# Designed miniproteins, single chains, continued (3): the designs that were tried, part 100

Each design is a single chain, and the fold is of that chain. pLDDT is the mean over its residues in the fold that is shown.

## One batch from the design tools (miniprotein)

Design m11474
Fold by ESMFold2-Fast:
Structure m11474 (fold): chain A 73 residues (1-73)
Amino acid sequence: GSLDEALARGARIRAGLVQRGAALLKERGEDVSKYSPQELADIYVDRLVQELAKLDPAARAERLAAEMARLLG
């Protein structure tokens, strides 16, 4: 794809990670406004990495593919 398509895809992934990080904090009753967009994305990535670490390699690959599909919409 073009550079513009790659940048748009990256922006969608980042926005999805931020949204999911914010949702995790809200579910825990934490104040989302204390966190930057990058910190929100990192919170969700850390949670995803922890969940993936508990899975076997095949299940891990399937979960990651499903997550990327959800983030891309």
Scores: mean pLDDT 82

Design m11475
Fold by ESMFold2-Fast:
Structure m11475 (fold): chain A 81 residues (1-81)
Amino acid sequence: SLEALAERLLAEFREGTERLLEKFREGQISKEQAVAILEQARATLEALADALRFPPELRARFMAEVDRIVAEAKERLEALE
């Protein structure tokens, strides 16, 4: 189902975000690069939701969770200096 696919995509995005933050902590990537990757991932997930024709309610819930993950990741990047 599209709902199950949305849940899978969110789980994979959360995992990818944790790996991105780990790379930042290890000095492999700058804060600016990490933010750019998060914003590109957000845009890609939005485009994917539209390409898969998520119903409006599912799309809204999916993007709200994507935006929450991005915002929390940005806060964590700022806290790490």
Scores: mean pLDDT 89

Design m11476
Fold by ESMFold2-Fast:
Structure m11476 (fold): chain A 83 residues (1-83)
Amino acid sequence: ANERAAEVLREAAEKLEKLGDYETAKELYGMAELVREGKLSPEQAAEGAERRAQMHKKLGKYESAEVLEEAAERLREIAEEEE
């Protein structure tokens, strides 16, 4: 669970870096480490990504928001599958 969730966050962070959103990418790399350490659940990571997606939409950063929404969806799927 934790390793797959961390990989989703890392891949999303890499996509955000390519879009020039280095600040949010750093946040997702940090979340990936917390998930690997078991300090953050995949469900909590999904909630964090959803919250950031909503903020980016308000700022007109729709491409970054899409990356975050896709990551959140994958994180919720991982949380449901790996009970």
Scores: mean pLDDT 83

Design m11477
Fold by ESMFold2-Fast:
Structure m11477 (fold): chain A 65 residues (1-65)
Amino acid sequence: SMEAEAEAELARILALIGDSLVSVRREGPRTYIEVRVRDVMDLFRATIAAAEGSFSGLIEVRRLP
């Protein structure tokens, strides 16, 4: 189901983000994730996570300033 697929995708994205995670918010079938980038490796991981989340359209990863 879309729900099970979204949960699996969320778990994978959260594992990738790790310590740079700031917040997770759910709104219906969509999940919004905020990350803080403190070094170039965090930027790399956030970029990959955002690309993966955008593929399904159900998970959005955004970088805080």
Scores: mean pLDDT 77

Design m11478
Fold by ESMFold2-Fast:
Parts: structure tokens; sequence; C-alpha cells
Structure m11478 (fold): chain A 91 residues (1-91)
């Protein structure tokens, strides 16, 4: 279900934030990419406001990966926290 995909994406995003804080950046990016794939699947199963919230969360996650690659860790974590909040609103 879309709900199961969204819950799994949140769990991966939370794990990625923990890995970033540990300096395990490459592993964090891999989990973030897995979370984006789950969000894309949930997006295909969603419509209206729910789909709009998921779309914004995906954009924030992709931007967060770019910020991590630039060493802008605090900004990346803030975008990831925003994405988690949007996904919680989509549940």
Amino acid sequence: SADALLQQAIALMQQAIALIRQGRVDQAIALMQQAIALLEQARQQSSGRRRQLIDVAIRNMRRAIDLIRQGRIDEAIRLMDNAIMLIRRAL
C-alpha cells in the first residue's frame, strides 16, 4: 500500500540522518536514494493533495543529496526533516 511505502521511506530517511551525523555520508546517500524510490512508488499510487505532498518531499530529498555532496550538512538535514514532515502529512 502507499501508506506502507511512505512509512518505510520515513524509516530510511531517519536512518540516513543518523548516518550523516556519524559522518557515514556514502551510506546515508544510498539510503536516501532508496527512500526516493519508495516515495516515487507511493506517488504513482497517489492523487490530489497526497501526491502534491509526496512530490515536494521527493524534490527536498534530491536537493538534500546535492547539499550533502557540497558539505552543507545542516541545510541537508533541515530539508530531510521537512520531507519527513510532508510525508507524515501525506499519511
Scores: mean pLDDT 93

Design m11479
Fold by ESMFold2-Fast:
Structure m11479 (fold): chain A 60 residues (1-60)
Amino acid sequence: GAADLATSAVEEGMADVLDATSAEGKKAGLQLMLKRLSAVLTGESAALAKTGVEEKLAEL
């Protein structure tokens, strides 16, 4: 479903973010992931992915 698609997209993007060792690098990676997900996902999937990334950004 839309939630599963959003979760998978966020998890795939997080693999690249986790390779960053600094908080600044992780923040930049999450921002780039949000931009890319917004281009690929639509509707409910895009909204769920955006929320997930924004929550991770707030933790940094």
Scores: mean pLDDT 69

Design m11480
Fold by ESMFold2-Fast:
Order: sequence, then C-alpha cells, then structure tokens
Structure m11480 (fold): chain A 61 residues (1-61)
Amino acid sequence: GPPRTITSSHSAPEPVTVDGKPATKVTQTQTITQGDETRTITTTVTVDADGRVLSMETTEK
C-alpha cells in the first residue's frame, strides 16, 4: 500500500487542578498521512505533581 507518514506535535504544559490537587495537562496531535488519506489523532494527557498519569483521552477524525 502507499507509505504511511506520521507527524507529531505537542502543546506547552498547562497547569490544571484535578480533585483540588495541582496537575499538568499536555495535548499531543498526530497527523497520519497514507496515500490520499489524512487522519488526525489528538491525545490529551493529565499528569499529577509526581508525574503519574491521571487521565488520557484520545480523539480521532
């Protein structure tokens, strides 16, 4: 099949609050191009002050 190309970018870390505790939110966007098709995958990760992942959400279009 046609070659697949993946391009990734991420936002600057954003300070947020989860259950009254400080956390950091980062959004990563991946653009996958294969032939004439392009898909965008957006992943939002929230980590606590100790670096533990609290949540991860993925959206595709």
Scores: mean pLDDT 80

Design m11481
Fold by ESMFold2-Fast:
Structure m11481 (fold): chain A 80 residues (1-80)
Amino acid sequence: SSEVQHLLETAQKVAELLQEAIETDVKEGLEKAREYARDAAKQNPSAIDLYQLAEAALKEGEEMAKRARDAVQALAQALA
């Protein structure tokens, strides 16, 4: 249960950071989301998809950030 809770909290935080980045159109927000997801992936391998999505969002811009947020929301719902 603690591992599932950690994944859900991580997914929610990544979604929040990606949402902020989309709203402000700020590269720094995307970089923060990527760093958060990377650190989470080091603690839990199941979070690697979040890291990969955040990294892709940073490289591809706003469209990828939206896709990453949608994917994170889907992951959070699946973990609930």
Scores: mean pLDDT 69

Design m11482
Fold by ESMFold2-Fast:
Structure m11482 (fold): chain A 70 residues (1-70)
Amino acid sequence: SLAAQAAEWVAGAEVLARRAEALGDLETAKRLREIADQIRAAASAGDATAFREAVEELFRLGGEVNARER
């Protein structure tokens, strides 16, 4: 279900936000939490397009955070 998928992606976004905070990147941490809220909203609305777009943005920003940590 979208709800179960949303919970997993939101958890991932929170992990990435904490990593961004550890790197001193508070703006990226804020954006990751905004994306988590967008994922929740899209799942609640049943909006598969908005859900996909939010997840794609999470993947892009997550890649940037992970690259800075290594």
Scores: mean pLDDT 84

Design m11483
Fold by ESMFold2-Fast:
Structure m11483 (fold): chain A 93 residues (1-93)
Amino acid sequence: SSMEQAERLRQQIEEVRKDLPEEKRKELKEVTDYTAFELLRIGNEFTLDLIARLDPSLQPTVDEFRRRLAAAKTVDELVALERQLDALLQQIL
């Protein structure tokens, strides 16, 4: 659901972007790419903190995901992490 919402939002932003003048398209893309990356990074950090609080025995797994999060450079890497963390959270809840 969260991943599907992020994908739909990206598609909607791309639809708007294609109809803008080229200079404004570049500016909007830079702002939206940066914003999406930061929101996903913060969201993944929050989910990791939540998992660690709900099940402290998963601390080694949380530490591994934190290393992967710190190494992530693209929105797609953060989306893949979100999917894995959502699956892990579903197993705990």
Scores: mean pLDDT 80

Design m11484
Fold by ESMFold2-Fast:
Structure m11484 (fold): chain A 60 residues (1-60)
Amino acid sequence: MEEIKKIKEETLSKVRELQARIDELKAAGVPREQILDLRDEINSLLEEAQKKITEVRKKL
């Protein structure tokens, strides 16, 4: 269970950093097309975290 918490915390930290970047780019008037790439990266991080959590659960 501790391993799952670590994965969630690390993923949340990275997602928050990317979300802050998106907010900064929006404030700067950057086109949405460039922001979509960062959103896709967030989705990929969430998918990776889910996969890692599933792997940890299989070891238990």
Scores: mean pLDDT 80

Design m11485
Fold by ESMFold2-Fast:
Structure m11485 (fold): chain A 92 residues (1-92)
Amino acid sequence: SKAAEEFEKKFEERLKEIKRLEAEGKLPEEDKELLELLREAEEAAKKARELRESDPEKAKEYEKIAREKLKEILEKLYEEAKKMGVDAIKPS
């Protein structure tokens, strides 16, 4: 969907901004938590891929963890966007 592509682009732009602020030592505590959640989501997704052939049930567990962590990231980004007066897609 075009709306999903537009959301992904805005999400990527926000992540680039957060990473730039981290490199400059200017990140607020809330954004540091977002980077940690992102790393946890990426690690879970990686484990799901690695286990898909050898342990499909455990792979499904890690896929669920990755999805739940991604949802937390999206909810936090939505709340931050609201505080800044920026339009954001509400997480479902």
Scores: mean pLDDT 70

Design m11486
Fold by ESMFold2-Fast:
Structure m11486 (fold): chain A 82 residues (1-82)
Amino acid sequence: SKLEELVREAIEALQKGNYAETLKLLKELLELEKDLDKIKAIIDKIAKELNVPELAELLKDLIEALRKLSDEEIDELIEEVK
């Protein structure tokens, strides 16, 4: 699944401290899937598969925060954390 691939890449970017890439991948997730509960379920699934369930909570909080922002505001955040 493309959604599962994006979540895996976002977790890996977050683990490497690449916050700009993490935010970019979460933005792409929100563009592909509008059901936030479905995204959260995939985050929980992939974080468990990667044995980093603690990152699931952080990613879910980030995706909820990003959903409240415009595309322009998300792009500004990505530039700030580079």
Scores: mean pLDDT 86

Design m11487
Fold by ESMFold2-Fast:
Structure m11487 (fold): chain A 82 residues (1-82)
Amino acid sequence: DAAKREALLKAAKAARDQGERTVKKSEELAKKLYEQGEEIEKNGGSKDLAQALYDGGEGMRRMAEEFRKTMEEAAEELLAQA
């Protein structure tokens, strides 16, 4: 059924697109956290607070990358059914 195959291909693309959007948004947010941490350090503020912001940004990027991998695996499963 061509319609079923088209639906599976569209779903696979949507899964990949969602993973990529999540990574992009996490990178934008991580960048802001890193910039805030650097500003705190430059102004003689708390090094512990700056480190927490850096760790938060790294954790956000790692979670988004894991989500992208999960979405890619889901897309491959859908493509295998097409």
Scores: mean pLDDT 86

Design m11488
Fold by ESMFold2-Fast:
Structure m11488 (fold): chain A 74 residues (1-74)
Amino acid sequence: SLVQRILDAYRGKLTDEQLAEIEKELASLPPEQQKKVFWEVARALALELGVPQAEVDKAKSFEELQAIMDKMAA
């Protein structure tokens, strides 16, 4: 899941307690707000991994952004 990928990306940078709290908070949000947070974090993560801003802006969905990130990781 996208949530699991985000948590895994921060696992080495955050404590287990902080990761558990983030997961809990994300799960408690309304679906519309969850999608907004996931999109913002996914875009930030893509930029941090070196995806050009133009490519991030071009992506129209989480699936497209994930495909770009997976291509970068290969």
Scores: mean pLDDT 69

Design m11489
Fold by ESMFold2-Fast:
Structure m11489 (fold): chain A 85 residues (1-85)
Amino acid sequence: MKIIVKITFANGEVKTFEIEEDLPKALLPLLAAKLIAELKGKDVVKLGEIKELSENEFEFTVDGEKYRVIIKEEGDTIIITVTQL
C-alpha cells in the first residue's frame, strides 16, 4: 500500500514522505514517530510513548516535543498527518 506522511512542525516547516510498504494499521503511528526521530538524529523511539486518543488519533513525544497523528484511508492510500503541538 502507499503511505503518505505529512509532518508540520511548530515553526511552520512541512516535510512529506511517500512510502510503499504493507504495514499493519497498529504500526502506522510508530512509523510516524520513527520518521520524526530520524529527522532529529535519533535512531530509537520508545513504543510506550505513543498514546491512543481515538481509533485514528495518536500522540507521542520525541525529544520533549509533542506530536499529534491523524490517520486517514483513501482507497489504496493511507495518509498520516502529523502536527507538532
Scores: mean pLDDT 76

Design m11490
Fold by ESMFold2-Fast:
Structure m11490 (fold): chain A 81 residues (1-81)
Amino acid sequence: ALSPEQLAELSRKAIELGKKEKAEAEAAGDELHAALIERLIKGFEEALKLAEAGDAERALAVLRETLAAVEAEAAAAEAAA
């Protein structure tokens, strides 16, 4: 398993990358993509706080829940098309 320090580092990098990707999606008018990236960013921000507090297990649980929610939203969008 990832240590709290490793998980915090990963989360910081994911947040930085996500913010850039969200800006690109917004510039392209891709509102769904931008919304999904925003959800991921928020999940990583919450996981970062938990990892910095030393709670790697809860941080990982938050990331798993966030990824599942994003996958469900993407699947719902595909089913609506």
Scores: mean pLDDT 82

Design m11491
Fold by ESMFold2-Fast:
Structure m11491 (fold): chain A 113 residues (1-113)
Amino acid sequence: MAAGAKPFKSKISQKELDELVDIVVEAARKLGATPEEINEFAALAHAAYLAMDGQKEAVEGIARAMRNPRVQETARRLAELAGKSREEILEEFAKILKDYGFPDEFVEKVKKL
């Protein structure tokens, strides 16, 4: 959908988004995740980043695009956290990754962003 796209005034560095996505994709690949699962986790990383920037509508858009219903619900929770502290959002995201079986080392990397 191309209608309604507006530039975001990001308060968070683009580099941190790249770093978050890289951590998540690396961990998912190491666990033998399917391409679909890797895509869903990358989308969740994007949703968490946008939530930290307060972009609730963008996070809701990502949630609607997700294929897995539980991952969709998780993205919706991230949308409700939009504008909260970086720490709160990263803690919620890290908890999600842990629930999916991600190794503690990657969960800790997410929390330290």
Scores: mean pLDDT 75

Design m11492
Fold by ESMFold2-Fast:
Order: structure tokens, then sequence, then C-alpha cells
Structure m11492 (fold): chain A 63 residues (1-63)
């Protein structure tokens, strides 16, 4: 098995494919910003994408 460091990183291509599989239809800019903000941290990316998915299936968050 590979190191945890390698497992916790996602490349832009992998991130774009993951977003596409989730059927979120996020713009390319979103994926690039996510990668830049998290430095490819898979754990943070997954958390942010889960939040996005929840917002799509539920009502928008209160103001």
Amino acid sequence: MLTREELEKWDLEELREFVREQKLYLPDDYAERLLEATSGDRYLIAGLLLREKEERTGKPPPK
C-alpha cells in the first residue's frame, strides 16, 4: 500500500472526475479553487463536497 500522504492528495483531474461522478455539475473554477484552497487535501475536499451535495438536496441554509 502507498503512504498516507499520497492517499490524502487529489490531483485536479481526479477532483474533476469525482465532482462529475457526484452529478453536482460544478464549474471548473470551483474544482480549481477547491484544490488550491485545500492543497489537494482529500479529507477537506470530501467535506466541502458533502456540504455542497446537502445544499442541493435540501433547502438553502438560513441567512
Scores: mean pLDDT 59

Design m11493
Fold by ESMFold2-Fast:
Structure m11493 (fold): chain A 96 residues (1-96)
Amino acid sequence: DAERAALLAEAAALEAQRRTLEDAVASAGAADPAFGRAYELALEGVRGTEEERAVLLARAAEAASPEDAEAAAEVARALAELDDRAAALRARAEAL
């Protein structure tokens, strides 16, 4: 099934991108504990509401820096988007 194979291949590529980004974040947090703290707060926000995310972003900016808070939030959002896109592609492949 060419269509199913293509969807699964695209999902696998997104999952590989997610792993690469996750590894890069782990390395960045090890090198810069302030960024690591901002990233922990950003991950907490990804599991919450938009209002909770805004509060955690402000806390990250105060605890680390506005730059680290913004970078961490962007990475956490990118990881969540990759997860959602990969899951959607796998669901579409399963429906075929």
Scores: mean pLDDT 82

Design m11494
Fold by ESMFold2-Fast:
Structure m11494 (fold): chain A 83 residues (1-83)
Amino acid sequence: MDEELYRAIKEAIRLAALALSDEPEEVIERGAEAAARAALRALTSPELDAEAVRAQLKAELRRLAELVPEAREAAERAIALLD
């Protein structure tokens, strides 16, 4: 599940960044990888409330899906994996 969740979050961020930015694809890919890894670290951190982190990530992914149609399918997949 962690690998599927990582890839879904990364893809949602990558597709959103590609739609909103003129940055090179390699820069966007690296940024999306870093953001997705940070999200997974937050979900598995013993110092954080996992339910609160999950709720926040779902809220952010829902906003992304609403604002960036190109990222919608990947964002909805990530939300489903967080449930």
Scores: mean pLDDT 82

Design m11495
Fold by ESMFold2-Fast:
Structure m11495 (fold): chain A 106 residues (1-106)
Amino acid sequence: MSVQEIFDLIRNDKELVTLKASLFNLPEDLTVKRIYLFLFNKFDKDQDGVLDAEELREFLESLGYNPSDEEVEEIIKKFDKDGDGKLDFPEFVKLVDELLKEYEEL
């Protein structure tokens, strides 16, 4: 699946409910975590466990966004709690959750 197809599935509660019903034996949070981990690892090209500004830009572009350098920097500032200028997996999860809400309203 493409990144956009995965996001379309996550946005559609009906698809997620159907998937969860078919995977009744698996915790719901584990399924969501697997999707987020897949996305994170896809863009973590150097496998250092963080996304830098370039990798984050590639992720946003894969979703159909055209972010400016300023927009990428503002996203990092908003979610980068440790101040290293990069997003770790928990910070990435928060970003994805925010984008899913924003994408539903657009």
Scores: mean pLDDT 66

Design m11496
Fold by ESMFold2-Fast:
Structure m11496 (fold): chain A 83 residues (1-83)
Amino acid sequence: SSSRQQQHQRLRDLVRDIAIQVSLRYGVSDPNAVGRGVQALVDVLIRQNPDMSVDQLLQQLSDILSGGGDVSRAVSDQLRQIL
């Protein structure tokens, strides 16, 4: 539905913005590339789990990112504060 598509777009935008802001705090050379990378993970999760709620998608994304490097873990922690 259009409402579901709007929720998914808001999730994509939110996650990208958080990833960029975290990357800036960590002094990453290309914060926009990190934002695109995390957004691409959201796209994969939505495609593989079309019936999953936004909260469940955020939880899965947070779990994936918690297994990464310092920047990925910081993004995971920020997302968990929103859940």
Scores: mean pLDDT 86

Design m11497
Fold by ESMFold2-Fast:
Structure m11497 (fold): chain A 63 residues (1-63)
Amino acid sequence: DSELKSELEQSKTKAEELRKMAEKLDAQGNTAEAQKLYSEADGLEKRAEFLEKALEILNKQKE
């Protein structure tokens, strides 16, 4: 649980950072690099969603 929670927080933080970097690069005209970062952020957001759901299921099992 603590490991999954840590991974969830890291994934959320990384996704947020990548989105902000992508926005800055896009504003500077580096659209190709920005698109790569948007794609990575999307993947991390999906991972975070999966981990969040997994933690909810595990909490129900520990009742």
Scores: mean pLDDT 81

Design m11498
Fold by ESMFold2-Fast:
Structure m11498 (fold): chain A 71 residues (1-71)
Amino acid sequence: LEEELKKVFKEQVEVSVQLISASVQLVVLKKQPPSPENQKQIQDLQQKIDELSRKDSELDKKYQELLEKLK
């Protein structure tokens, strides 16, 4: 159970880092002059952020369930 908590926590940290990185890239791209290439990169990053957000929510739920089992 503790091993499982550590694994889920590590995955959450990795997903959080990716979310922060993608969000920062999105902000930087939005500050640049609009271009077709820039707009496509923004859309691709928004899609990636959405996918990472779903994964983060799933990992959060799993972590909470494992914590409940420890009680």
Scores: mean pLDDT 81

Design m11499
Fold by ESMFold2-Fast:
Order: structure tokens, then C-alpha cells, then sequence
Structure m11499 (fold): chain A 59 residues (1-59)
């Protein structure tokens, strides 16, 4: 299971995404202008890249 955690979006700060892999490794990625974060997780098999689309609610 992949767990995606969104950090609060602020008008003056980039939005961050935290993702935890099934083997317990965590990666942080910045959300770009398209609402996509690219995450790199180091594993024993090498670096795995994940692309996550997020929707941010700034209130």
C-alpha cells in the first residue's frame, strides 16, 4: 500500500507530498504547477521514481 500525505498548501510556500512505500521508506516531493509531484525512493533494488497527482485545497 502507498500512503500519500499532503502538507498544507500556503500561497507563499510550495506544497509538499510525503509518500511511504510498502517497505517503510518515505520520500518528499514538491508539487509542481500542474499538481504533480515526482518522488524518488531509495530501495535495495535502486532508486524508484513515482509520479503522484494531487489536488490542493487552500483555504
Amino acid sequence: MLTVRLLPAAPERPALVAMESSDGRTSLGRVDASGVATLHIATPEGVKTYTVRVELVAE
Scores: mean pLDDT 59

Design m11500
Fold by ESMFold2-Fast:
Structure m11500 (fold): chain A 61 residues (1-61)
Amino acid sequence: SEEARRDLLKEAQTELDKRINKVREEAKKQGLTPEQIREKILDAMAEVSREAAARFRALRA
């Protein structure tokens, strides 16, 4: 449904924000470089996108 699609997008955005915040906190503790932080953020974005895509496919099945 359209509502389920909107809810999934909101959930994905919330999850991404949480993962990025966790990456920033861990990076500060570990003394990561800006490049390493960027890589971890890109990885988090890719993971959230894959999870959202799987859920979108399930909604259509």
Scores: mean pLDDT 82

Design m11501
Fold by ESMFold2-Fast:
Structure m11501 (fold): chain A 69 residues (1-69)
Amino acid sequence: MKQRAIEVVRRSNLPDDVKALLIRTIEASTTPEQLATALESGAVLADALGYRESAERLRRMAEEIRRAA
């Protein structure tokens, strides 16, 4: 799931600095709970910056991780 999350961020229309921050946060996660929290935080940031589609994708991935945990 971690690699899929990184790919979603890379393919998004988020600014490059935001992508770098989110990818680093995702890579630093060591548990499913930490990964889900990283994605939820990323979704909040994306939504605040006006990237609604990216925010929705990140929220959906966080939910998938929480269901699988």
Scores: mean pLDDT 81

Design m11502
Fold by ESMFold2-Fast:
Structure m11502 (fold): chain A 84 residues (1-84)
Amino acid sequence: MKEEAEKKAELLAKMYRDAGEGLAMMAYSSYKLYDPEKAEEEGEKYRKIMEEKAKEAEEEARKRIEEEYEKEEEEKRLKELLEK
């Protein structure tokens, strides 16, 4: 269960990173026409923000799956005690 949760979190983070790179490229291309120096700064800024969001999403997904597993285990334990 935890291993599958980790794989899903990793996949989610990769999706965020891929989307972030796309957004950074669009921002970079947009600004490049008007201000090439700002284009590089904006591209780097968006890339960094999306990388941090990807890490946050991965950690949040892992934590949520862990909490759900813990809650399910507690409910299972309580049910066994009640049926005993």
Scores: mean pLDDT 73

Design m11503
Fold by ESMFold2-Fast:
Structure m11503 (fold): chain A 85 residues (1-85)
Amino acid sequence: DPELVAGVALIALATLREVYRQQGKEEASKILDEAIDRVAKAAREGNYEEMAKILREASKKLRELGDTEGARIVELVAQKIEEAV
């Protein structure tokens, strides 16, 4: 169910963003804010391929920032969306 997977993905991303805000990781939180907005738009359009692409891009940005753990989580979310389509 792509709609269910998209919903769970958005909750997971929002949760990670909130954790990063609480930890004072402002740059990582901003990357996730931008990704969440773009992913939510793609989900409304039923464009699950674009959702996965946005998340892979966000994962790359997190790795460039040195956030290897966040990058792995976001990449896993992208993989789960691709598997659901």
Scores: mean pLDDT 86

Design m11504
Fold by ESMFold2-Fast:
Structure m11504 (fold): chain A 81 residues (1-81)
Amino acid sequence: MIILPEDKVEYEIRVKAKTKEQADRARRLLLAAGGEIVSYDEEKGEVTARLYGFTKEEVDRLAAALAKIADSVEVKEIPKP
């Protein structure tokens, strides 16, 4: 009850789309979910976001939604140092 929240991890989601429209949709979805956009390259169709305070389940749901509108979705856990 009080021991589990002590070891939060950050998540990084990187989305690769072949079109600017797909990249923009992914960016909007990430922002709507509460993600922080770290990098957005419209020409390359890439968007990277950091997720703070998300659970693994929320990250998995977000990644599944992004996979429907993007060619590639990568999720990376950023471990505490």
Scores: mean pLDDT 75

Design m11505
Fold by ESMFold2-Fast:
Structure m11505 (fold): chain A 82 residues (1-82)
Amino acid sequence: FDPVEELIRAAEEAARELGATDEQIEKFVEYLRPKVLEAKGDINKIKEAIKEAALEVGFTPEQAERIANLALRRFFENLAKR
């Protein structure tokens, strides 16, 4: 179990669900990964990191909020299994 990789996966899945292209996903992950590491497990900082990454690849603020909420929900569901 790698919580950073699980969170990145959950965020990728959320972005794809909202229509992200493969190119957008690559840029999204590149931007998101260092921000998640800087957050040190702070959920509010992680949520902001996901929103910032989504905005960077062209999502609206409303879509960015939805992506962050979907990603965190999936991440905590995966944690409950471990």
Scores: mean pLDDT 82

Design m11506
Fold by ESMFold2-Fast:
Structure m11506 (fold): chain A 80 residues (1-80)
Amino acid sequence: GADAVAEGVRRGAEEIKLRGGTPEQAASDAARHMVEAGLRTGDPEAAAWGAYGMSRAALEGKTPDEVARAGVEGARQAGA
């Protein structure tokens, strides 16, 4: 449910902060993908995995396009 979505965003934000990135950027990108994934699947778990994937890709210094792809892939795998 909502707790799983929040946990995914929190983990990604914490990892980015520890590496010197901004948690706000991670949360913003995660929120966008969470809305998209949630609307498609009706599954908060898919949204949470999508948010986590985006945060991990951002932590690795990936481009915005790569970050978006990681979020979509995470959500798809959870919804499969």
Scores: mean pLDDT 60

Design m11507
Fold by ESMFold2-Fast:
Structure m11507 (fold): chain A 57 residues (1-57)
Amino acid sequence: DPGAALRALGLTPEQLTKVAGMALKGKSPEEIFKELGISRSTVEAAIAALRAAGLLD
């Protein structure tokens, strides 16, 4: 369940929306984690879960 995986990351809905929006604009995980102050591994896991959920390419 991609939704359960996203909740397990401890991200707020606002943070998830920002990650998705930045990734859709072609920003790298490095740019996203710097902007949000979240660990790189958490951003990469969030992007993978969003792709699995069909919310990203």
Scores: mean pLDDT 76

Design m11508
Fold by ESMFold2-Fast:
Structure m11508 (fold): chain A 60 residues (1-60)
Amino acid sequence: DRAAQLRAAVEAQDVPAVVALLREDPSLAAELMALLQDTAVSAEFVRAVVEALGGEVDVE
């Protein structure tokens, strides 16, 4: 189950694993957002994941 793999990657704060899973299945984005709110992770990890997923953080 990709959701279980995503949860494990988030708990490990493994940015490359999270990015790879989301690029393979973009529908996991909602699950990722829920996991980031539920799981105690650093703000730096959250920012790195969002940035790596396609520059959504780049306002300009």
Scores: mean pLDDT 72

Design m11509
Fold by ESMFold2-Fast:
Structure m11509 (fold): chain A 78 residues (1-78)
Amino acid sequence: PLRQLSPLQRAAREAAREGDPERFQRVWDEAPSPSEQLGILAEARGALGESETFRPMTPEEFERLKKEVLEKIREKAK
């Protein structure tokens, strides 16, 4: 449910919309669980105009996808 985002998920969405990669990185680092990291990725990708498919991910997959999202946010930040 997008309307009931956690504060970290909301901050990630805003960071992606505004092109703020440093704020996104901070939000990622503060995530208390893999479930929260999934929500952070989903909101950031949604804000970048990308469709998101949820599935269980390994920590390595989280790091890879986070790096990809961070690079897209940097491109938007110019």
Scores: mean pLDDT 71

